# Designed miniproteins, single chains: the designs that were tried, part 31

Each design is a single chain, and the fold is of that chain. pLDDT is the mean over its residues in the fold that is shown.

## One batch from the design tools (miniprotein)

Design m1125
Fold by ESMFold2-Fast:
Structure m1125 (fold): chain A 85 residues (1-85)
Amino acid sequence: SLREEADRVLDELKALAPESTQPLIDEIRALVDELIAAGAPEDFLRTVVEMLRKVKEKIPTLSPEEMEALLRQLVATLRDLAARL
């Protein structure tokens, strides 16, 4: 399921990311759970999972500061998407 895929990618992100960014990853997980609970369309959830995969792919190339900025941007993007539901 898309939820299982999202949980897997988020667990992988949490394992790869510095301790300082863990609260941002927890916030992203909470936002994804809220989107699923709100009944977000399947194609919308696929877009979210794809964004999470792209963020994960970039992590090894980023400094901790760049990673925090990217995760904050992802939180803002998910909030904007949720507001349009």
Scores: mean pLDDT 82

Design m1126
Fold by ESMFold2-Fast:
Structure m1126 (fold): chain A 97 residues (1-97)
Amino acid sequence: MAEAQAHLRAAFAAADAGDAEAAYRHALEAVRALIEAEASEEELAMLEIALAAARTAALREGREEVAAALQRALDAAVRAAEAPSREEALALLDEEL
């Protein structure tokens, strides 16, 4: 849980710095940490909302590459949350990382 929050903060810091690849990697690591911790559907939904908000902010600021990276992370988070098992969710994230 603290690990997921640390990765999410790192993702937003990377996004603010314009580092799209670091923002993407840290966002996926946050999703992975929540899944490994068997986080609730509400905690996963809150992460998805936070990523969507960060993507919207990046688009408003003209940071198109950062916005695209955050959208890719959001899409991966949604697919992982909808996976039929934790093992399949982690496998989906491993393919992206």
Scores: mean pLDDT 81

Design m1127
Fold by ESMFold2-Fast:
Structure m1127 (fold): chain A 62 residues (1-62)
Amino acid sequence: GEKNAEAARRAAEEGDATGAAASAYEAFLQGHGTKEQAKRAVEAAARGDAEEAARYAIESAK
């Protein structure tokens, strides 16, 4: 969990919305978080909202 959350924070600091969403999806594949959180992270990344994508990724990684 925490490793994916840290990766998402770094991606958001760099403005990498796609990287933040990828961290959320990876956490979901590892059995952390929900499908809904992963979907919302991807949707935020599609809008270019790196901070919002990272927020969902951090929640998914817990």
Scores: mean pLDDT 73

Design m1128
Fold by ESMFold2-Fast:
Structure m1128 (fold): chain A 92 residues (1-92)
Amino acid sequence: SISTVIALALQLIGLALNGARIRIRVEGDRAVIEVGGLTPAEIENVLGIADLLRSLGADVRVEIEGDRVVIEATGLPEDTRRMLEILAKEYG
């Protein structure tokens, strides 16, 4: 739903405002979201972002390395893809 897409965007923006290093890349229906500089609590928040992407119908793979999380999502709905493309202009 559009509310889930907005929640996803707000969670990513909130992480950036709290000092996380975010990089987003979008190609077709695939996106890679890299988030670094995370506390353990913020890692749980990023895992919640992966769950939101799955709830939107995406296939999601997550990799955790220390204070960094990489989310790879495929099969993104068009509204979610467009939102991530907008964020990628700021956080690419």
Scores: mean pLDDT 85

Design m1130
Fold by ESMFold2-Fast:
Structure m1130 (fold): chain A 62 residues (1-62)
Amino acid sequence: GAALDAAIDELKARAETLPDPELRQKVLEHIERARQAYAAGDLDAAMEHLVEAKNLIREAEA
């Protein structure tokens, strides 16, 4: 849905600003898995991956 697409775009933009390429790739992997889970109807897995992506970005920005 539009809200999920907006959240993914925001997280991708933030991930691209991360200086560590390994951490950036890990964040992008979680975002991709969240999108795949949502497409499969697994909302719990989608939320878990989005939370992990947000936590990784937040820790890197601390």
Scores: mean pLDDT 81

Design m1131
Fold by ESMFold2-Fast:
Structure m1131 (fold): chain A 96 residues (1-96)
Amino acid sequence: SGKEEAEKAKEYAKKALEYALKAVELYGNPEASEEEIKEGEEYLKKAEEYLEKAEEYAKKAAELGDKKGALEAEIEVGVAALALGVAKTLLKIRKK
């Protein structure tokens, strides 16, 4: 039915958002140490890996017929991708 795949997509999207927001907090904090900024690079990597998995499972859910679950998962993927974009923008500003 695709329901299990949609649930996995949402779980991975939630993890992607969590790591993206951790990177946003580190890169948005002017008091963050160079060590913390480097830790943020690992958070970005994890966010990207989880986003890729979320997108893969959302697509699978749609193919298996759970269009509603797939759409809900894609919204969560979009929110996580926006947070990741913010983190990358903040990192770029810090490297100037």
Scores: mean pLDDT 88

Design m1132
Fold by ESMFold2-Fast:
Structure m1132 (fold): chain A 55 residues (1-55)
Amino acid sequence: NARQKAIDAAMKAVRAAHEGNREEADRYLQEAEKNGMSPEAVARVRALADELLAA
């Protein structure tokens, strides 16, 4: 369902950020948002991704 797709996309965004791939992380965050992830949840995942990309 859409909620599971949003969660899967968010997890892929975090993985891409851990690998240093900002473009892939941003793409997967957009997919999570399209699948109905709340703006608050998207913002928190983006913040985590930014921390991983900065590390």
Scores: mean pLDDT 83

Design m1133
Fold by ESMFold2-Fast:
Structure m1133 (fold): chain A 90 residues (1-90)
Amino acid sequence: KKELEIDILIGVAELAAAVTISVLKKHPSEENKPVIEALEKAIEALSKGDLKEAIEALEKAAEAAREAGDEETARIAERAAEIAREALEL
């Protein structure tokens, strides 16, 4: 069931991004703004099935998080990008 596997992976990546946005929203900062914007773009791309754009947006979110000194968010965004890439390879 290739379609079911893709749908589950996309759903997990979306959930990871959405939960991360929710947490960052509780700790508003100027440094977190580009991270949130990149994660929102990733969710939009994932919802449309644009996996390549989603991966790029998640990688951008990871870089923005690293620039903000938030290694935990960077790791989550990188893991979400890996999950989206797995979906793209199916």
Scores: mean pLDDT 85

Design m1134
Fold by ESMFold2-Fast:
Structure m1134 (fold): chain A 67 residues (1-67)
Amino acid sequence: MGDKEVYEKAKALAAADPALRPVAEATRIEVEMDSLAKGSAEKAEEAKARADAARAAADAAVAAAKA
């Protein structure tokens, strides 16, 4: 649920500020990769790390916009 909320906020901000579009797109891709990699330990490790990084970046962008 939280991931979906963060993505929706980033998407809304990207509509007004195109600089945030890559963050929203990256978050979507990382979540999709994580889901696909559930059956593979090697890919799951990579996807998990990238998903965590994308969430941190999205959270930072939203927090900066609120400040």
Scores: mean pLDDT 66

Design m1135
Fold by ESMFold2-Fast:
Structure m1135 (fold): chain A 70 residues (1-70)
Amino acid sequence: SMEEKKRKAVLKAESTAGVLLLHGYINNDEELIKKALELERKIEENKDNLEKIEEILKELEKLIKEANEK
């Protein structure tokens, strides 16, 4: 169902943002911490919008990839 897809997407986005935030804190990366917190707020604001959550997920995955290349 659409509701189940939204729920799973939100959980994945929240979990991914949490990983990014933790990475930022461990590495004292202030820019990454700020960006992770901004994306967490955006997830909270868009929990009912699957397209927006999917966009946020793509941004989170990009940031994790970039962080791992440092």
Scores: mean pLDDT 85

Design m1136
Fold by ESMFold2-Fast:
Structure m1136 (fold): chain A 83 residues (1-83)
Amino acid sequence: MSKEELEKEVNEAFALMLRELGKKLMEKGDYEEAIELYEKAASLLEEDSPLLPEVLEDLAEAYEKLGDKEKAAELRKKAEELK
């Protein structure tokens, strides 16, 4: 395994963990903190990652809960484009 391959795997594992923590924050109603974790998770993922569209959908839901429906719609559109 090259450094590049290892870094990608580590980043994907970290993104998955951040997504799970974000979902727990969503359950508590801590939407702003969930957004922070989901944005960090998305930043760790490559565009070809199957996890990225899922994280963007979670991020969209968090924005929708805060009343930012336009941002949520943009994120959902981006998630569909990556599928």
Scores: mean pLDDT 83

Design m1137
Fold by ESMFold2-Fast:
Structure m1137 (fold): chain A 68 residues (1-68)
Amino acid sequence: AEELLKKAREAYEQGNFDEAIKLYEEAVRKDPGNAEAYRLLAEIYRDLGDEVNAALWEIKAAVSRLAA
């Protein structure tokens, strides 16, 4: 899971947002309790101007943290 987060961050830094989103989504799928992956997905969507999806991932991050 942490290796997926690192690869996703590298893709994001390279401007490959589609790949970064895919890798973070895989990290969430493998570890649904990984609040950091939800938070980073929210940050990417916010940076892209997609405030609706950013807000949804922020809510999921908060729920994941409370459930952990």
Scores: mean pLDDT 77

Design m1138
Fold by ESMFold2-Fast:
Structure m1138 (fold): chain A 62 residues (1-62)
Amino acid sequence: SMEDIEKGKEYVLKFAEELKKKYPDAEVSVEIIDGKKAIITVKYKGKEFKLEVDLEELGREL
């Protein structure tokens, strides 16, 4: 549902902000694709980590 997508989006954005606070030297970016998926990219000390999240599924489980 749209409500679940919005919950997922809020969670992802808050998670990214917390990562930036915990690792201030990390480059954290969030890309939202078609309003349904989020890709969180974290670059830290030459390492890159990507997490792909379905926003509706995430919001439903919250």
Scores: mean pLDDT 83

Design m1139
Fold by ESMFold2-Fast:
Structure m1139 (fold): chain A 85 residues (1-85)
Amino acid sequence: GKEADIQAANALTAAALSAVGVIWLAEVHPEYKEVGEKARELLKKVQELIREGDANKDDPQLSEKIRDEARKIAEEAGKLANEIE
């Protein structure tokens, strides 16, 4: 329902911002450009989840799946940030 859609939107926002933050950290520390490249792939996954949500908006369970996947991406981005000094 609407609550799950809001949770998915919040999780997607957190995942996108976390990935962008890691990209910025790798930009400041260019020796970690491979970490930045991994973060760019995470951002690409966020964009794909947004497209899946738009294409399948009639699926009542999809928002919960998107929420959970986006939360995993945010956690992965946090782990990447820890690889940068």
Scores: mean pLDDT 81

Design m1140
Fold by ESMFold2-Fast:
Structure m1140 (fold): chain A 60 residues (1-60)
Amino acid sequence: METFEVELPNILKAIGLALRLIGDFPESEVKVEGNKVTVTTTGDEETIERLRKLLEEESK
């Protein structure tokens, strides 16, 4: 189990990222607090790597 936190520039960006994460990583639990997105996954290491890459790209 792995948990990631990402802070986006605004609430709409955070909601958009959360919706994408729910679609692409259905095994994950996604929470949104204002412009902060918290993702918890029970996936394997490959899934964690893919998730980390997506969060890095979306946070830029």
Scores: mean pLDDT 77

Design m1141
Fold by ESMFold2-Fast:
Structure m1141 (fold): chain A 62 residues (1-62)
Amino acid sequence: KKPADVIKDHLVECVKEGKSLSECIKEAIDLAKKLKVEDSLIKALEEAQKTGDLSKLLNAFK
């Protein structure tokens, strides 16, 4: 399974568990840094955390 897919699955599962989107994005950023995913994906996660806009994040998972 690709590291990016692991991060995407974590974010989806975290939201399903009822945690806030901001908390789930924080966890996803930590996981992304541990897995050494592409900088573009890490930056998209950080931008989503700051703005609440998921459009760039969804594009980064494609």
Scores: mean pLDDT 77

Design m1142
Fold by ESMFold2-Fast:
Structure m1142 (fold): chain A 74 residues (1-74)
Amino acid sequence: SESEKARLEMVAALAYVAGDYETTLKIVEEMKEKGIEPSGLVLAMAAEAYRKLGRQDEADRYSKLAEEKGVKVP
């Protein structure tokens, strides 16, 4: 549901702001497993989280997905 998407995106954002990149990515994976498409902002957070964890290939992939949704990734 949209309410479930909003809740998961809020949890991902809170983890991201706290520097908990592993939790940020776990929430994104949970969204995908539930068939919930992450927003561009959450995809951008995932890209940066992968980058912080040294996972450059995944960072590049999620950066492209975020940009396709109109979100600029630094």
Scores: mean pLDDT 86

Design m1143
Fold by ESMFold2-Fast:
Structure m1143 (fold): chain A 80 residues (1-80)
Amino acid sequence: MILTKEELLALADHYGFSEEVKKRLEKLYEIMENASEKAKIFAEAQLGVLVLQRIMNPDLSDEEILKQLDEIIKEVEKMK
């Protein structure tokens, strides 16, 4: 499944992610535009896990979500 930038931001809004998380998602999307297919699939899978964690734990802090997004970004950049 290929998510557009707009679809990613709409999902973030739907699941109540903060503006800071949305900015990090935009950064991830920009990095993914020039990434390998493997890196794109990895990032989409990890984003799915993050969304699931938010649904299962509504009290999951934005700080923890941002930390996980930063790890996803680092991994995707290594797969370039």
Scores: mean pLDDT 75

Design m1144
Fold by ESMFold2-Fast:
Structure m1144 (fold): chain A 60 residues (1-60)
Amino acid sequence: MHKETVKDIGDGAVDVALSAGNTELAEEIQKLTEEAIKEGMDPNELIERVAEMFKQAAAK
C-alpha cells in the first residue's frame, strides 16, 4: 500500500541521515514523511524530494 511504502522510504532515509550525523536533515525528512502519509503522497514524489534533500546536504 502507498502509505506503508511511503513510511518505509521515510524511515530508511531518516536512518541514513542519522548515520551521517545530520540530525537536522533527519528531522526534515521525518516531517516530510509524516506529511506525505497524511496527504497520500506518491512514493515516487517522496523519493524525489528526499533525494533533493540529500543532494542539498551533500553540497556542504
Scores: mean pLDDT 78

Design m1145
Fold by ESMFold2-Fast:
Structure m1145 (fold): chain A 64 residues (1-64)
Amino acid sequence: KLGRYDEAVAAYKEALKLDPSFAEAHYNLGVALKRSGRLDEAVSAYREALALKPGFAEARTELA
């Protein structure tokens, strides 16, 4: 199954294998997961982004 959001999710997961500390990639993964209806996985991705960058306002907004 290859929708645009599924493709984005796969791309961000591959990027995170190369740099798992990239907070923006965790946030972008969360956005793609949310858009694909995978809400629990999106929340986990946003939490990882905030763990790496506590001042990440966009990720914090998604969790509030």
Scores: mean pLDDT 78

Design m1146
Fold by ESMFold2-Fast:
Structure m1146 (fold): chain A 56 residues (1-56)
Amino acid sequence: MTQKELIDALKSLIEEEKDEEKKKKLEEILKLAEEGNLEEAKKKLSELTGVPEEML
């Protein structure tokens, strides 16, 4: 997954998320991805969604 693909996916998840707490966590992950910290962003997204990092 490229940085752009991860950012686009995170923006879509934020728009679809109805839980304000989860939305804030997704916004923090988006900031990490925008800063180029893709490994940490994927790890936190995996922890939040339950999807393995290798599938992200």
Scores: mean pLDDT 78

Design m1147
Fold by ESMFold2-Fast:
Structure m1147 (fold): chain A 89 residues (1-89)
Amino acid sequence: SEELEKIVKEEAKKVKELMIKNGEISEEEAKNTSPYELAAKSLIEGARLAGKSKEEQIKLLEENLKKAREAGNKVVEKVLELGLEMLRK
């Protein structure tokens, strides 16, 4: 849904602003990072902090990508595809 994409982009913008204010990312980093890339990085970092290895992180994202595709959630699908691209490099 186009309306759902707008909500996700607005929330991602708010999250970026808060992260800059808290010193978690620079303004330059935020400027050069899409909302989808930021969400992907956050998801990977969460899995890393939970003690997941790189292989376990990849498996987790692959399992969730399958579920997102089955559910038709195109926003989550895009985030998970970007996360997998980042982890496989």
Scores: mean pLDDT 74

Design m1148
Fold by ESMFold2-Fast:
Structure m1148 (fold): chain A 70 residues (1-70)
Amino acid sequence: HMSREELVQRLDELIEEIRKIAKEKNLSPEDVASIDRFIASIRLVAEEGTDEQIELAVKGAEELLKRLKS
């Protein structure tokens, strides 16, 4: 399964893509603020969390990205 380094890299890639899609979609200031709060929370998990918590953060980021793309 993915190493901690691979999970952190995947999370960084997802954060970058989420920010890009949010900007391209011209989301409301409220939606942008909600996304920024989510990104801040998952960055904290990447720095201080367990491998399992980082895996959950990756899944959460993937789900958000999927919703933004639809």
Scores: mean pLDDT 83

Design m1149
Fold by ESMFold2-Fast:
Structure m1149 (fold): chain A 72 residues (1-72)
Amino acid sequence: ARLPALVAGLDDPDPAVRMQAAYELVRLADEHPAEVAAALTRALAEDPDEAVRAGIRSLLAQRRPELLARVE
């Protein structure tokens, strides 16, 4: 299944893999809104790399701005 693999990708040691997982998860937000929201908001709060967090924030602002309101 694609969704569990992408959620696991957010915990990958490679920041490029985590960014790719976040990009692909946003594309699944219409099909799995609760799971994608939970995974991406957790990554935005917990990812150790500031560049990855900035990338996820930018991605959410462009595609799913409603999810950013919950992390203020």
Scores: mean pLDDT 77

Design m1150
Fold by ESMFold2-Fast:
Structure m1150 (fold): chain A 81 residues (1-81)
Amino acid sequence: MKAVEYDKKAIENKDNPELAKKYFDLSIRIGVLDLARAVKKVVDEIHAKRTLTPEEVAQYEADSARLDKRIAELEKEIEKL
């Protein structure tokens, strides 16, 4: 399901706080995951198409590694919910 679908489920289940919280937490985490994946795609595409300085290469590798780690963490958090 998309983040917006879980957000709607949270609102629909507002009278059940535990279930509403679970759907809200899923909505937020899926939204953040989708954003992280979109950012990584754009960053990878930009850096693949241009000549980079050594400083830009080091920064890109550091940023890419941080995004990959965060994506993996979010995927695990979503699977546990």
Scores: mean pLDDT 76

Design m1151
Fold by ESMFold2-Fast:
Structure m1151 (fold): chain A 98 residues (1-98)
Amino acid sequence: MEEERRRLEEEIRRLEEEARRLEEEARRAEREALEKEAEAGLYRMGAQSLKIAGEDPSEYLEKAEEYEREAERLRREAEELRRRAEELRERARRLREE
């Protein structure tokens, strides 16, 4: 029946659109993670400079660790989003093969 084929085509389209959306979200999370990693690097460099000057680096090290934890969370989020996008694309591919 043509209606079953139409439903299949609509489901494939919806899965592909959802996968694209998840990939865009993953890219945004990765970009934010890179920004947080760059900030952490700057604080670690600042901590090293303070240490060489004989000053307490603790505040800079704490901020570096905070940004590093945020970056790690964002990277895990991006990986999960990409995994879900690949799963949706595989489902769409299977439907096309039927």
Scores: mean pLDDT 86

Design m1152
Fold by ESMFold2-Fast:
Structure m1152 (fold): chain A 56 residues (1-56)
Amino acid sequence: SMADAVAEGDAAEAAGDYFSAAKAYAQAVELDPDSPDAPALLARAAAALARWRATL
């Protein structure tokens, strides 16, 4: 479910795995693109990717 994908993303962020976090948040949006939470999840995915890029 979308909630499971969000929980997976949150766990990945807590572990410092920003690439996996970004993928999980993007998957959550793909599961429910009409959700009112989708824009915030896309922003979180973009932020996680930017953070991953900054640590390379």
Scores: mean pLDDT 82

Design m1153
Fold by ESMFold2-Fast:
Structure m1153 (fold): chain A 96 residues (1-96)
Amino acid sequence: SLLEEAKEEALRLVEATVEELGWSEELKRIAFEAALEAIEEMANSPDKEAFIEQVRQELLDFSRNSDSLSEEEIARVVGRVAGVESYLKVEAEAKK
């Protein structure tokens, strides 16, 4: 299904980020859970554009305040972004 493909893509993206940044298993878990939650929010949102904008604002806030954020908060933002990007990619591929 679209959701299963989006979740697999998101988990793959999170895994790559975890490997790149040397994150712990706990941070990986937090990012995975955030990605899965974002995919489910995308699927169930009556206004997907509003949710995408919300996640975009979270990413902008992250980039401006990254020095004051905990690693756990960073993992959540990374997960949410990966989830939204994966959903959009899989949905676009399904429409080709």
Scores: mean pLDDT 81

Design m1154
Fold by ESMFold2-Fast:
Order: C-alpha cells, then sequence, then structure tokens
Structure m1154 (fold): chain A 70 residues (1-70)
C-alpha cells in the first residue's frame, strides 16, 4: 500500500504524463503500478521522473523537448 506522500507523487506524475501524452515503458497506457515503479527507480524524485520521460520521448521522436510540452 502506498503512503500518502507516494500516492501524491504518483497522482502528480500521472497528471503530467496525461497532460503531455507521454509513454511509460513504451506504453501509452500508463498504469499506477508503472508510474510507481518509475518513481521508485528515481528515489521518488518527481522532477527527475518527469525529466526522464520527456527526455526519452524527445530522443524517440528526434524533436526538441518544447515540442512535447505543448
Amino acid sequence: MLSEEEKKLVEELKEYIEKHNLKVEGSKLATEESIHALLKAHDYDLELSKAFLVHEAALELNVPVSELLD
């Protein structure tokens, strides 16, 4: 079971992913489990997790980060 702090981070990252139409582990269907796993991999650093997803998307599409954050 997630703590209140962990739930808040998962929710904020989920909203960010949906707002910017990002993929998690190459999937458009970001689950709470996949988002939690990503946060855990970055020691629950929300900003690092966001930066990781945007950077990966930019590399896959070969576009600047600004194009993905419209």
Scores: mean pLDDT 71

Design m1155
Fold by ESMFold2-Fast:
Structure m1155 (fold): chain A 89 residues (1-89)
Amino acid sequence: KKEELEKIKEALEQLEKDIEEIKEEAEKEETTIEELEEYIKGLERGLEELEKFLETLEDEELKEKVKKLIEKIKELIEEIKKKIEELKK
């Protein structure tokens, strides 16, 4: 039980770093519409998995961390969608 919670915390910390890296890559001028669309697909899949995972959690601290990651992913998806629309102009 305790070891499993630690692994989950480590995985959530790694996912938060991965999200920040995707954000930095998406903000680059060199990033293509095709690459941005692939980032959205990956983020939407991750969002579905995190929402399902949240339903299985009993730990309040982990629930709050997962909720924060879900909101971060939603915000990033909207930012990338806006960038795609601007690039299509």
Scores: mean pLDDT 81

Design m1156
Fold by ESMFold2-Fast:
Structure m1156 (fold): chain A 98 residues (1-98)
Amino acid sequence: MKEKLLREGGRLLHRGVEAFEAGKYEEAAELFGRAAELTRDVDPRLTALALAYLGEAYFKQGKYEEAKKKYEEALALDPNNERARKNLEEVEKKLKEL
C-alpha cells in the first residue's frame, strides 16, 4: 500500500513538473496538489517537495498568499527544504511590495 502511494505520488510530481515547465501552471498545481495528498501520511519529505512545487505554481499564477501558505506547510514537514525556504523569502518580499 505505501509503495503504491509513493509510486503514484512520484508519477504525479513528475507530470506536474512537465506541466510547470510547459507554462501550464493551473494543471501543474492540480497535479502537485494530488501528489501532496497521496503522500501526506506516508512520506513527509516527498509531501514537502510536492507542496513547494505547488507554491511555485501558485506564485506563477499571481496567487502569492496561497504560494506563501504552501511554502510554510512544506517547511513544517521538512525544515531542510531549500527550495521552499528560498521561495518563501521571495514571496514575502513580493507581498510587501503589493
Scores: mean pLDDT 87

Design m1157
Fold by ESMFold2-Fast:
Structure m1157 (fold): chain A 97 residues (1-97)
Amino acid sequence: AIEELEKAIEYAREAARAARAGDAEKAREYARKAMKYINKAMEKIENPEAIKLLINAQFLLLVAMSSASLGDFESAVRDAEGAIELIEKAKKIVEEE
């Protein structure tokens, strides 16, 4: 679970970086990879608060992908960074168990 969450954070950071560079294709690719690792982590997590945070992070990454596709890179960066914060919070909950 923790290793998968660390990979999700890494890819979400890459998505934000690509969005700042105006690269919609890379922003979408990295956001999709982050979502895949969130799904892998969720298969191993039973804590309902951590699961809720990860579902919200997936929603923000999905919105970030949509914003990047529309050329709204400011919103894409904001939502990707918001997803990182939620994933990091979920990771802390899992580490305290």
Scores: mean pLDDT 87

Design m1158
Fold by ESMFold2-Fast:
Structure m1158 (fold): chain A 60 residues (1-60)
Amino acid sequence: SMKMEEEARKLAIRAAQLLQERNIGDPTDEQIEEAVEEVAKELGASEEAKKRALDMLRSV
């Protein structure tokens, strides 16, 4: 639980950073999902971590 939460948080941070690097100031839900998917593949994150990261990004 805590390990997955930490992984999801790292995933969300890197996804947000990726969107900023690509100069996407106001990302659509689809762009957020795409960024999370890319970072998740890079980090080898679980489906549960991806879902939680998406929830974190959507709640900001």
Scores: mean pLDDT 79

Design m1160
Fold by ESMFold2-Fast:
Structure m1160 (fold): chain A 86 residues (1-86)
Amino acid sequence: MTVYRPDEKLLELLREVGATSDTYTEGELLLYVYDYIVKKKLLDPENPSIALVKGTLLGEIFGVDSLDVRDVEGIVELLRKHSTAV
């Protein structure tokens, strides 16, 4: 299984949700992103499939204003752009 080393900003986000490792699987990174969205209450109350990430560390890292939380492949692709395979 491939593990990834996050860049400094992604690692900062992971530390905010209690992550302590320096390397993660793709699935672990995805779960921490969802944990961040839930803990920061970023889900749109009118459409809970959309996370409103503008002005957050997650939005800054991904360069987006919103995320479709059902678009697992799209989120994973963004995570890969901010990580190095080890």
Scores: mean pLDDT 86

Design m1161
Fold by ESMFold2-Fast:
Structure m1161 (fold): chain A 70 residues (1-70)
Amino acid sequence: MARATVTITAKDPKEAGEIIKKLAAEDPLVGRGAELGLLEAMTKTGLWSGTWRVEVVAEGEEVTATGTLL
């Protein structure tokens, strides 16, 4: 099991994408989880700008992520 928590502040979806790309360059599993969790949180809130806390858990090949607006 691998677990990571990341905080992402983005003003628009393009900035969010650049942050995720940077995270993926450092750790591909963290980047993938951050992308999934952030997109889900943005969709649920209807907000595309803000500060988000994303919790990523990887077990084998499965990645689960939860995003929360701060």
Scores: mean pLDDT 77

